# Designs tried in a protein design run: designed miniproteins, single chains, continued (3). Part 27

Each design is a single chain, and the fold is of that chain. pLDDT is the mean over its residues in the fold that is shown.

## One batch from the design tools (miniprotein)

Design m8970
Fold by ESMFold2-Fast:
Structure m8970 (fold): chain A 88 residues (1-88)
Amino acid sequence: GRLSPEAARASLEAELESIERLAEEYKESNPEAAELLRKAAEAARAGDAEAALEYAKKAADLITENVTLAVAVELLGVATALAVEEVA
């Protein structure tokens, strides 16, 4: 593999921090999307890649006022889920 287990875990933590910052940014303007992003991060930390991806996609669907940002959130969720599968 291209990453050691330690490097894969560090990558996952960085992705989770990005998702959590995005959730905080949306806390006032779109609290439902913020909550889903938070749940995605929690599921990823628990090693539930499927739940993490599902929550991230639902959050992206709710951020329809900014299509570019919604796509970025979905891609970040996929990357996080894949990192969890690689580490788990």
Scores: mean pLDDT 74

Design m8971
Fold by ESMFold2-Fast:
Order: structure tokens, then C-alpha cells, then sequence
Structure m8971 (fold): chain A 114 residues (1-114)
């Protein structure tokens, strides 16, 4: 299965911004990259996806505050989240879907908004 790594989490003030980074062991141009927020005791919440062509779809709560991008040569995906609110606190995970429909998650990166 693909190996996914993530970085860029931390503590951010309300109204601030943060950029999260994910790296794929497989060619990023072949996989839609999904982003999810997880909170303790809750299912993952969809944030957005960037497709192989670079097309981006964001969940309504994140529209205007999230930018998703890719660096194809570096096999790296980025999520920039701005105007952070306390409800944005959580673990952010990237995921890719395999051709058989299996979903592979990254380890996640914690964001705490204070």
C-alpha cells in the first residue's frame, strides 16, 4: 500500500493560519488526495479533495478558508487553512483511494486553535 507522511501541525491563535503538508510514496498525479478532520469520539469530517487534474472540491464549512494544492514533482500535497476558529481544532489526515476502493490514511497532524 502507499506510504503517507504528514507535517505542519501546531498551536495557532484564533484568526490565524496554518499550512499542513502531506507526502505520498506513489505518484500524486494518479491519486485524488482527500483531507479529513478527526475529533475524539467523532467520525472523520470531509474537508476537501484535489483531483489528479488539480481540480479542488471543498466542503461548505471550509469554502473561502481552505486552499488545497499539490507539487507533482515532490509528490506533496498542501492544505492551507486561514481564519482559524476553535471548532477547527482536531487531527487533520490526508487519504488516498486505491483502485479497489480501499482508503489509505496518513498518520494525521494535530492543530490546536487557542
Amino acid sequence: PPQLTQSGGGTVATGGSITLTGHLSVPIEKYPVHWYQQKPGQPEEFVGVVGPSGETVLAPRYQGRVTLSRDVEKNTAYMHLSDLQPEDSGVYRLAVYLPDGERVFGPGVEVTVV
Scores: mean pLDDT 83

Design m8972
Fold by ESMFold2-Fast:
Order: sequence, then structure tokens, then C-alpha cells
Structure m8972 (fold): chain A 72 residues (1-72)
Amino acid sequence: SEAAETAEELRRHLEEAIAHAKALVTGAPPEERAFVAEKLLETLREEAERFPEAREALERIAEAVRATYEEL
């Protein structure tokens, strides 16, 4: 169904966004990782305020950013 295809597409987009955000943190030079993580979290918070419908997805990306930074 169209609804099932849309849900699958949104799930893939979320997974790709999480992978990209994690790559931005891990790929940053050690001295810049805190700055990169902070800026990503600020951007995600601002986007969640502008697009409440995306808040759950944006919060999942934010959790991945925090977890990735804490693992380093």
C-alpha cells in the first residue's frame, strides 16, 4: 500500500540521517568533536521547534549524536 511504502521511505531517511550525523561527529578532528556535536544538537532543536511533526525523528537523531560523542 502507499502508506506502507511511505513509512518504509521515512524509516530509511531517518536511518540515513542518523548515519550521516554520526559520521559528522566521528569524522571531525578530536579538538572539534565537541563543537560539531553541539552545533548539530542546536540545529536539531531549532528544526524540532520549526517542524513539530518531525520532532520524534529529530530527537532520535539528537540521541544518536549524544551517544556517539559519549562513546568517543
Scores: mean pLDDT 79

Design m8973
Fold by ESMFold2-Fast:
Structure m8973 (fold): chain A 73 residues (1-73)
Amino acid sequence: SREAIEEGLKQAEKDAEEILENPEEYSAEELREAARLLRGLARKLEEAGYHEHAERLREMARRLEEVARELEE
């Protein structure tokens, strides 16, 4: 089960990286929602001991939030 969870996390990281590569194709609300979900997941991963994955997700969430802010402000 942890192995399946870790595989799902790799997919989430890949999806987030794809969004960050072409952020202009998304709305600010979509970017903020993605960042919110990644921050929540990162927090749970950190609690479970997946510190490296949590760090990467937090970094991606920060970048998504920054792009969303630029689109809204």
Scores: mean pLDDT 77

Design m8974
Fold by ESMFold2-Fast:
Structure m8974 (fold): chain A 59 residues (1-59)
Amino acid sequence: DEELRRGIENAVLALAARLTMEREGLPDEQWEKALELITEEDLEEARARVEEALREAAA
């Protein structure tokens, strides 16, 4: 499902930005800066967490 995959990708990006903010010590008002600092590791961690949340929601 194309729409489901897009939703997951958006959720991953949003979570990756949050993880980047926590790693870099950025305040909430600097979330836009976090988007520029996202690493591949942040994206992989965010994807794993989103997939886990989807499994828990299905249980």
Scores: mean pLDDT 79

Design m8976
Fold by ESMFold2-Fast:
Structure m8976 (fold): chain A 91 residues (1-91)
Amino acid sequence: MSLDELVDEVRAFAEKVLAETPEGSEVHRLAEGILAQLDYLRTTTDPAEQRALLAAIRDQLRALVAVSENEELKREARRLIAAVEAAIAAL
């Protein structure tokens, strides 16, 4: 998976979370944070900055898994965590 493909998948997931969760909830706030970090990630070509931003996105996805009661959302987030970790390893 390319970095651009990963960014698109994580963005689609975060946008889905925003659409399906109440505004002001912890899960909704985590999804907003992920989107902000993805926007920054697209502006940098430095591998060290890309690794740091991907690590931050990974940590927010992990937090979302911990606080969510939705098993489908948790499964999708875990899949994306694995993809983010693979991208970090490839940089």
Scores: mean pLDDT 86

Design m8977
Fold by ESMFold2-Fast:
Structure m8977 (fold): chain A 90 residues (1-90)
Amino acid sequence: DEEARTREVKNKESNRIEGVARAGMERVPEYAGRLAEAANKAIADVRAQKTAEDARAVGRRGIADVEALTAQAEAEAEARRRAAEEAALR
């Protein structure tokens, strides 16, 4: 019962991480590979946990890490776009 609950939480957190990564990939397609790697690492960390509570805590951190990477990627993409616009004013 407890093992089954832990497995359910691991699956739920893994699915949440995949969803957040997929949304990030849609927003910044050029960083899709890096987002996929971050999501895979976070999912592996979730699956390595022995309790539902630890799986939730690690899952929450994994989501935060993927969201932070997405935000960084968006900022880098915006900076590149602005630099290209400025270069066009030569």
Scores: mean pLDDT 85

Design m8978
Fold by ESMFold2-Fast:
Structure m8978 (fold): chain A 86 residues (1-86)
Amino acid sequence: MEELLKKAEELEKKAKEARRQAILAYAEAGLYRMSLSVGRLSGSESEEELKEREEKAREYEEKGRELEEKAKELEKEAEELKKEAE
């Protein structure tokens, strides 16, 4: 029982870190999206520069989704182990 609880705790810590990384990725994507909006409004930036920022926003959004799914999987696995330990 003790070993299963320790494994669950380790997975919860990994899930928490993945959640934290996902939040940071989404925040970075949001900054690129804001930069895009400002660039479009100013009209001073090239279509190429705007496209590059949109691609960066998309990359961070995708990374955030991947990390969020990983966190959910780890959280579910930790919960299963806790139920098995009880």
Scores: mean pLDDT 83

Design m8979
Fold by ESMFold2-Fast:
Structure m8979 (fold): chain A 60 residues (1-60)
Amino acid sequence: SVEELMQKIAEYSNSGNREAILEEAGATLKVLLARLKGASEEEIKEILEETLKKLEEILK
């Protein structure tokens, strides 16, 4: 779910890693802009899943 993806992203940013924090901030902005545009939950989920993959790459 969107909520589960957001929670996992927040957990990664809580590591104190600057790149991870910036990726979370960027994802938050993208989600806000997408919701303002009337994007579907599926589109929002794709944004969050892409962000999560980037965070996993940064933190490996």
Scores: mean pLDDT 78

Design m8980
Fold by ESMFold2-Fast:
Structure m8980 (fold): chain A 60 residues (1-60)
Amino acid sequence: MVSFVSPLTGKTFEGESGEEVLEKMLLEEAKHLGIEVPEDASREEIELLVQEAIVEELNS
């Protein structure tokens, strides 16, 4: 089992693999940032959206 703490939300995420944990974390971070994630969105697409939103928040 792999465990990480989101630097954005402070929540702990757990899963069988780093990829599983990353997906859970990205979905929660997207939700926290107010990003509407399509159900058919790939992990890579979600990651890109979250990264763009974080950069925008940090530069605002």
Scores: mean pLDDT 74

Design m8981
Fold by ESMFold2-Fast:
Structure m8981 (fold): chain A 55 residues (1-55)
Amino acid sequence: SKKLENARRTLEENKAEAARLEAEGSKDPILQLILGGTKTVAEILEERIKRLEEE
């Protein structure tokens, strides 16, 4: 499925960005909020991928 392929690619990109932000170790509240948002998007994508795999 094209949708499944796209979702998996987006998840990998999101995980890479989250890892980069964590590696910077910033104590900036705005960067911490962005990291939290990136992790939430990754969780939503993982749930979407699971649903697409069940079809």
Scores: mean pLDDT 78

Design m8982
Fold by ESMFold2-Fast:
Structure m8982 (fold): chain A 62 residues (1-62)
Amino acid sequence: AKEYFEKGKALYAAGRYEEAVKYYEKAIELDPNYKEAWLNLAAALAALGRHGEAAAYGAKAA
């Protein structure tokens, strides 16, 4: 889980938001309680303009 999360963070920092989403989703598949992965997925979706999905996934982190 953490390895995919770290890869997602690196991609997000590089502005590669669509790829970051895929790695955050993989982290969540391995560990659904990974609150940071849900928050970062929401941030990446918001960066892509997918605000409805971002709000829904952000709520999972709470």
Scores: mean pLDDT 80

Design m8983
Fold by ESMFold2-Fast:
Structure m8983 (fold): chain A 56 residues (1-56)
Amino acid sequence: LSEKELKVYIAVAKAIQELGVDGLTDEVLERLIKEVGTSPEEVRAALDRLLAAQAA
């Protein structure tokens, strides 16, 4: 992962920890995009990776 990808991954993981997956509304995701300076595609990739890691 690039430094930018890692920052996105950490930001999404923290949001899940505080709000839960159900708390990840479009408004929360938009704020993360602006805060990290990333794209919706990068946030989606990080979210998909986190969900895949939790698949049991």
Scores: mean pLDDT 74

Design m8984
Fold by ESMFold2-Fast:
Structure m8984 (fold): chain A 82 residues (1-82)
Amino acid sequence: TQQYIDEAQRAVDVARENPDDPVVAARAAQKAAKSAMKVSKTLKQLSQAIGLQLRAIGAELDGDPEAAIQAAEEALELAKKS
């Protein structure tokens, strides 16, 4: 569990360090969402993690690094609650 939380934290840090690169930020957010999926213990948590992955993909398509950073941060918080 801690390993995936640490991975999600690193992904959030990468997204925050690249606020001008929506592709890098969105890919980092997708990685954070995947880590949240790995630690999900309930179907509700898993569905929330999948939703965050889709939001991160949307942020990449929209070229919105801020939306990507927000998705990454929410994925980290979800992983911590698991």
Scores: mean pLDDT 81

Design m8986
Fold by ESMFold2-Fast:
Structure m8986 (fold): chain A 94 residues (1-94)
Amino acid sequence: MEEAKKLVDEGIKRFNEQAEYARKMAEEAKKLGMKNVYDAFTQLAKAAEGGRELLEAAKDLPVEKVKEMIDSIQAEIDRLLANAEKVYEEEKKK
């Protein structure tokens, strides 16, 4: 019970933080004219926001399903974040 709730709460907090970070990075990329970076971070923000909403609705699901959902969403977010950050670093290096 508490373990599942802790996973949900931590997941929601992390997804919220990732969404906020992505939104800030997208806004900065827009100022710099980095359209590919802007798009990548905007997609990341949407994925994190959607994951948060799904997780908020999943509080009554079995622990295994909650973990699977978090793992799947986090894997996608991690991949999108890593790619967006790499694109941003490469654009800066030029």
Scores: mean pLDDT 82

Design m8987
Fold by ESMFold2-Fast:
Structure m8987 (fold): chain A 62 residues (1-62)
Amino acid sequence: MDPLLLKLERMLEESQASEDEKANIRDLLEEARKAPSDEESALKTTAAALSLIGAEEDERFK
């Protein structure tokens, strides 16, 4: 079990990102859980983390 998946789910629930952004991050987390390899799971988990961070920071640039 990837501990980052649990952390990202919690961060997503606390996030003030838009519902569309949250939906994209949820899709990445679901793909990570269903990934056939540890490498693919890690890549999807990393993409979700970066997307979540980017969504929070985007509020500063708008």
Scores: mean pLDDT 71

Design m8988
Fold by ESMFold2-Fast:
Structure m8988 (fold): chain A 57 residues (1-57)
Amino acid sequence: SMEEARKKLERAIEGLRKAKEEGDEVAVRVGIHELRELAEQYPELREEAEKAIEEFG
């Protein structure tokens, strides 16, 4: 559902932010991949996902 997708987006953004702060390049890649998958499956979330990738990726 869209509600569940939005919660996943929030979690993925937070995970990417933490990975970036910790300098975990592998976790950063995983976070970017998850955000891209969410953006492809839910176009409504694309803008927020892309902004997070630009900010933290």
Scores: mean pLDDT 83

Design m8989
Fold by ESMFold2-Fast:
Structure m8989 (fold): chain A 76 residues (1-76)
Amino acid sequence: FTPLQRAVFLEVARYHAENPENPVATLEEIAKRLGVSRPTVERAAKQLEAAGVIVRTEKGVRLAPASPDVVEAAFA
């Protein structure tokens, strides 16, 4: 993954840890947090979704309900 894709994933993971009941982070919140544009986050999120490590929803993105093995393998 690119540094930006990794940063987006880590921000989604942090949001999930802080909001476990509904861990959907908006693209706007991630963009503001990382200091990048929303379309930049959207492109990174599409690539992370294709890798199976996040899920995109109508409201934003969340961690995939995948095994820890999938997440570790993606960043190995």
Scores: mean pLDDT 74

Design m8991
Fold by ESMFold2-Fast:
Structure m8991 (fold): chain A 103 residues (1-103)
Amino acid sequence: NPKEIANKIALAAALEYLEEAIKLIERGEDRAKVDSRLQIALLLLQRLLEEGFKEVEPVKELVEKALNTEDPEERLELLREAIKKLKEIVGEDLEKALELAHN
């Protein structure tokens, strides 16, 4: 299913953009560079919500809060929590795909 493949790519891409944003913050890079990665991640998460991936809503809320936070340490904690939740979702999707392949 091309739509399922597109959704998996969007999940992986959102995770990569969030991980890149953390690395940029840790390196003391310009906020505009960080925020551009977070905005792309938000677009991907919003698309996933529209496609029925309701489980990404808490991840999206954490990323939105990080965009509205000025303190780098608080931004890092919010983004680490977002990545943790998104990795759990990705793990659940992989387990579900494996179960469907064996049934």
Scores: mean pLDDT 82

Design m8992
Fold by ESMFold2-Fast:
Structure m8992 (fold): chain A 94 residues (1-94)
Amino acid sequence: LDEAIERLREVADRAAEVLKQKGYTEDAEGFKRAVDQIIEGIRNAKDELDREVFAALGIITFAVGKLWAERQGDKEAAELFDEGIEAASEVARA
C-alpha cells in the first residue's frame, strides 16, 4: 500500500509540474491539492471499502484531467494523467 501511495504522489507531482511549465499554474495547484486530499483519505480509511472509495476518487480525478488535457491538445499531460489512473488503480488493489 505505501509503495502504491508513493507512486500515486510521484505521478501527481509530475503532472502538476508539467501543467505549471505550460502556464496552467492554478489548475496544477488545484489538481495537486485534490490528489493530496485523496491520499489523506486513503491513509485515514477505517476499512477496505473506504480505501477503495478514495482510490476510485483518485481514478476519477485523473480521468477528468486526461479528458481536459486531450481537449487542450496536450498529449504529454494526457499521458501523465493516464499513468495516474494506473497508479490510483494500484492503490485500490493493494
Scores: mean pLDDT 80

Design m8993
Fold by ESMFold2-Fast:
Structure m8993 (fold): chain A 65 residues (1-65)
Amino acid sequence: SAEAGLAQAKAVADRAEAGAAAGDAVQKANIIAGMRDAADTLLSRPELAEGGEYLRAVADAVEAA
């Protein structure tokens, strides 16, 4: 469901933000790339698009930080 997809996206984003904050530049880049790949996968399915948009936005925010 869209709600389950969004909840999963939020859990992934929370862990990724913590990992990026604790990691070096290479780890941060790998985490951001992984989040974008996950977001693209979710966005490929209309029913999961909200979770994909959320993950993409968080990845952009983490990269900007």
Scores: mean pLDDT 78

Design m8994
Fold by ESMFold2-Fast:
Structure m8994 (fold): chain A 71 residues (1-71)
Amino acid sequence: AEELLREAQRALDAGDYERAIELARRAAEAARDDPAAQRAALLGMAEGYRGAGDEEKAEALLAEARALPAP
């Protein structure tokens, strides 16, 4: 999960929002039993959608991240 999140961040930094969303989505699936990693993955997807101009999806993903239990 952490490696996929790191790759997603590199994709965001490069402006490759589609790749960032895909990598973060895979990280979220891999982090099913890790709320902290799942939150990071949802935030990565939200940033990817925001960069792509999809504010509605970004806001929905931020809401999902907020709903996860805090450490």
Scores: mean pLDDT 79

Design m8995
Fold by ESMFold2-Fast:
Structure m8995 (fold): chain A 86 residues (1-86)
Amino acid sequence: SGKYDEAIKLYKKAIELNPNFAEAHFNLGVAYYYSGKINLAEKEFKKAIELDPNFADAHLALGFIKKIKGDLKEAEKEFKKGLRLL
């Protein structure tokens, strides 16, 4: 489906204009996840957390990626961090 490809292009353009825009990295990660690009989603969620360590949704999203990859200890750590920030 082309809908995720359009979203990916949009968020990549936003990042070109503002590389430090944590929300754009988060949204790019979400678009990658729904397109099945799990490793790219992980990279973008990590970048969102690097730019905003208190970004609750990015920690929760990274937790889901870690769970999918079978890293349950890291998943639990990220979920606890995200829930604490809400």
Scores: mean pLDDT 88

Design m8996
Fold by ESMFold2-Fast:
Structure m8996 (fold): chain A 85 residues (1-85)
Amino acid sequence: MKSKEELLKEAKKLLEEGDKLFEAGKYDEALELYKKALELLIKVLGKDHGLTLEAVAGIAKVYEAQGKHEEALKLLEDAINGKLK
């Protein structure tokens, strides 16, 4: 199993690469990386950690850019209410 430090490094790299893909307009690829980062961050830091919420913000940003306003709103509501999966 990967160490907590290795998982955090991987999650941070996924967030950085997701941001680059978003700026390039590659929304589906950015979404995949943000979701992978979110899964790792929930596992390592829990759903209420600031870095976990940064991954949530990245996903919501992609949904809004794709016109998926309902999905973005639901994700943000789930994050606020501690219902992240």
Scores: mean pLDDT 82

Design m8997
Fold by ESMFold2-Fast:
Structure m8997 (fold): chain A 67 residues (1-67)
Amino acid sequence: SEEEIQRFVDEVLEIKRTLPKDEAIRAVAELARRHGLTPEQIARIVRMVADDLPEEELREELRKILS
């Protein structure tokens, strides 16, 4: 649902804001696994976080992956 997608996006952004990069990568990967995302989707999201994509671009890309 749109509400579930928005919640996931918000949690990823909060993790990126609050944790050091290495911890953020692990936390985001675990969050994505709990949401039942595929290994390919998880790897893509992890790469975007590791590459420090700007928040707005990260938000847009996450919504595309989850749509």
Scores: mean pLDDT 85

Design m8998
Fold by ESMFold2-Fast:
Structure m8998 (fold): chain A 62 residues (1-62)
Amino acid sequence: SMSELEKIEKAIAAGNLGLVKEYLAKPEGRELVRKNYERLLAIAKQTGNEEVAKLLEEALKE
């Protein structure tokens, strides 16, 4: 079975905005995204998923 990080990576690479929003809506999902932020943002940008990249930047804005 895929790890939770692998699932999030696939959702981001696929541009699955709804699934990414579900991960960010939960504390556990937000923590996993925060810990892997640079990697996940790079995947979104490299795959041309601009809406996902923007969502990640806005959700973790400090």
Scores: mean pLDDT 83

Design m8999
Fold by ESMFold2-Fast:
Structure m8999 (fold): chain A 62 residues (1-62)
Amino acid sequence: AEEEARLAASDAAERRALANWYKQQGKTDLAEKIEAGDPKAFAEALRELGTQVHAEQAALDA
């Protein structure tokens, strides 16, 4: 019970951190959907984040 509440709070904090990161990137629409708890938006955000990290690594290697 307490562990489940802690995990739910951790998930909410992680979701909010990801949303804040996307706001810094100018993707406010996606960030708002993540904060609203849209699982499709969250999955899309994780996919987009992976793509951006890859692009940033490529820029550092150039």
Scores: mean pLDDT 67

Design m9000
Fold by ESMFold2-Fast:
Structure m9000 (fold): chain A 83 residues (1-83)
Amino acid sequence: LAAALKLNNQGALAFLDGKYADAIDLFNQAIAIDPAFADAYANLGIAYQNLGQDAKAIAAFNKALAIDPSNALAKANLAALKA
């Protein structure tokens, strides 16, 4: 849905502005509209990682990979967290 993509993009902009809590809220709104939006889960994981919430980040990356096993963003960031 265009609405889920828009919310994901707004979350990415909030993330780049250092507003990680706002980014998380926007990514969760995107996921609420499209629960199969793997990129939104990967972005959610990166935002949690930047807040030091590693367990939540790992869960989000695993969810992204469960939806799309080829999601490069989730694979790379999950590997970095497990190192």
Scores: mean pLDDT 86

Design m9001
Fold by ESMFold2-Fast:
Structure m9001 (fold): chain A 87 residues (1-87)
Amino acid sequence: MLDPDGWVEYRIEGKLDEPVKKAEVRYRPSDDPELDRLIREFAERVKEILEEAIKKGLTVQEVNDRLGEVADEFRRRYEELLARRKA
């Protein structure tokens, strides 16, 4: 099923106490320029965190904690946009 609002998904492989060895980020753009900008910004933030995690040898747990914070920020911004654009 097509998602017209767009989305960001990420996957990290490994055990919680192990360094991140493999990660992927996928996103689908939105036809809404404001939502697309937000989704792209979220995807870029996730990508930066994953790249830094690999470079610095951060554990999967540490990365999950950071990604959780970014996801919470994205959720708040997304809900604000939807509230302004209830259509």
Scores: mean pLDDT 76

Design m9002
Fold by ESMFold2-Fast:
Structure m9002 (fold): chain A 71 residues (1-71)
Amino acid sequence: MEKAKELVEKGKKALSEGNYEEAAKYYEKAIEIDPNYAEAWMLLSQAYEELGNTEKAQEYFDKGLKASGES
C-alpha cells in the first residue's frame, strides 16, 4: 500500500512534465502492488484518455470503481 502510493506520486510528477506514457507506467506498477488502490486505476484511466486510448481508459475506470468497494 505505502509503496503503491509512492508510485502514484511519481506518476503525478510525470504528468506535471507532460509525460503521460511514463505516468501510465507508474500507475500500472502501483496497481500490480495494490490492485485495490482505486485512485491508481482512476489515474491510469485518465492517462490513457490523454494518450487517446479511450477504450483502455473506460476499462480501467470500471476497474477503479470496483476497486473502490462501492457499496
Scores: mean pLDDT 80

Design m9003
Fold by ESMFold2-Fast:
Structure m9003 (fold): chain A 80 residues (1-80)
Amino acid sequence: SELEEFLREESAKRDAYVALFDEQLVIVATNVDPSLIGKPITEFFNWAKKQGASYVEVERVELGGRKYILASVRKSDLKF
């Protein structure tokens, strides 16, 4: 799908774990864990904190005439 292709390209460019959220702030695509799909945005942020992320980058994107939010955590920002 266009969402999965976009996510794959963005995750590769950023070397990051990413999640895409719809206008209701529900995860519609992610490269982290498929179980997060259908969960609210807070589940991705909680996952990121658990992995030691100090910052989550958030940006607005429009794909196929629909509005989404892209959140990303660079792999280099994750702590042991």
Scores: mean pLDDT 82

Design m9004
Fold by ESMFold2-Fast:
Structure m9004 (fold): chain A 70 residues (1-70)
Amino acid sequence: MEEDLEIVREALERYTEELLEKMREQGASEEELEEARRKAEEEREKALELLSKDPELARKAAEASREYLA
């Protein structure tokens, strides 16, 4: 379980960084980037808490995360 949540966290962090880089390329302001990062962090923690209560869902999310990170 813990390993599944860890890989999901890593995938979500990478996805957030990719989105922020794309926003920066599109001319987003520093304030917009900070807001997007904060929102992504809040949503990530909510998702991880939900997954921590459902081992089956966490396992499936981890599989998708490993595919994304590969």
Scores: mean pLDDT 82

Design m9005
Fold by ESMFold2-Fast:
Structure m9005 (fold): chain A 100 residues (1-100)
Amino acid sequence: SIVEKLLELYKAQGREISDEEVERFEKIVNYLLENYSPQQLRDLLIEVARKLGLDDTSIRVLEQQLENASKEQILSVLSALAVEFGIEKVLEVVEELLKG
């Protein structure tokens, strides 16, 4: 699962993640899988990446990598972003975007 990938990536980097952060992440992932199309997920992930401070070149590379990707593959990018930027920051950005 996408949550299992997040846990494996955190463990591989010697980092800890709280049960509350895991639960928040799982709720977001399940909501997005049920309610978003692959294109809506790509658009959301690109907006998350921009708000986390990725530059235009990195965003273009990400857009190319997500072309024809499954919902699960697109959402696995959230796990990668959580490892790069920290789970709490990624959760805050996604939760704020979902409130709008």
Scores: mean pLDDT 84

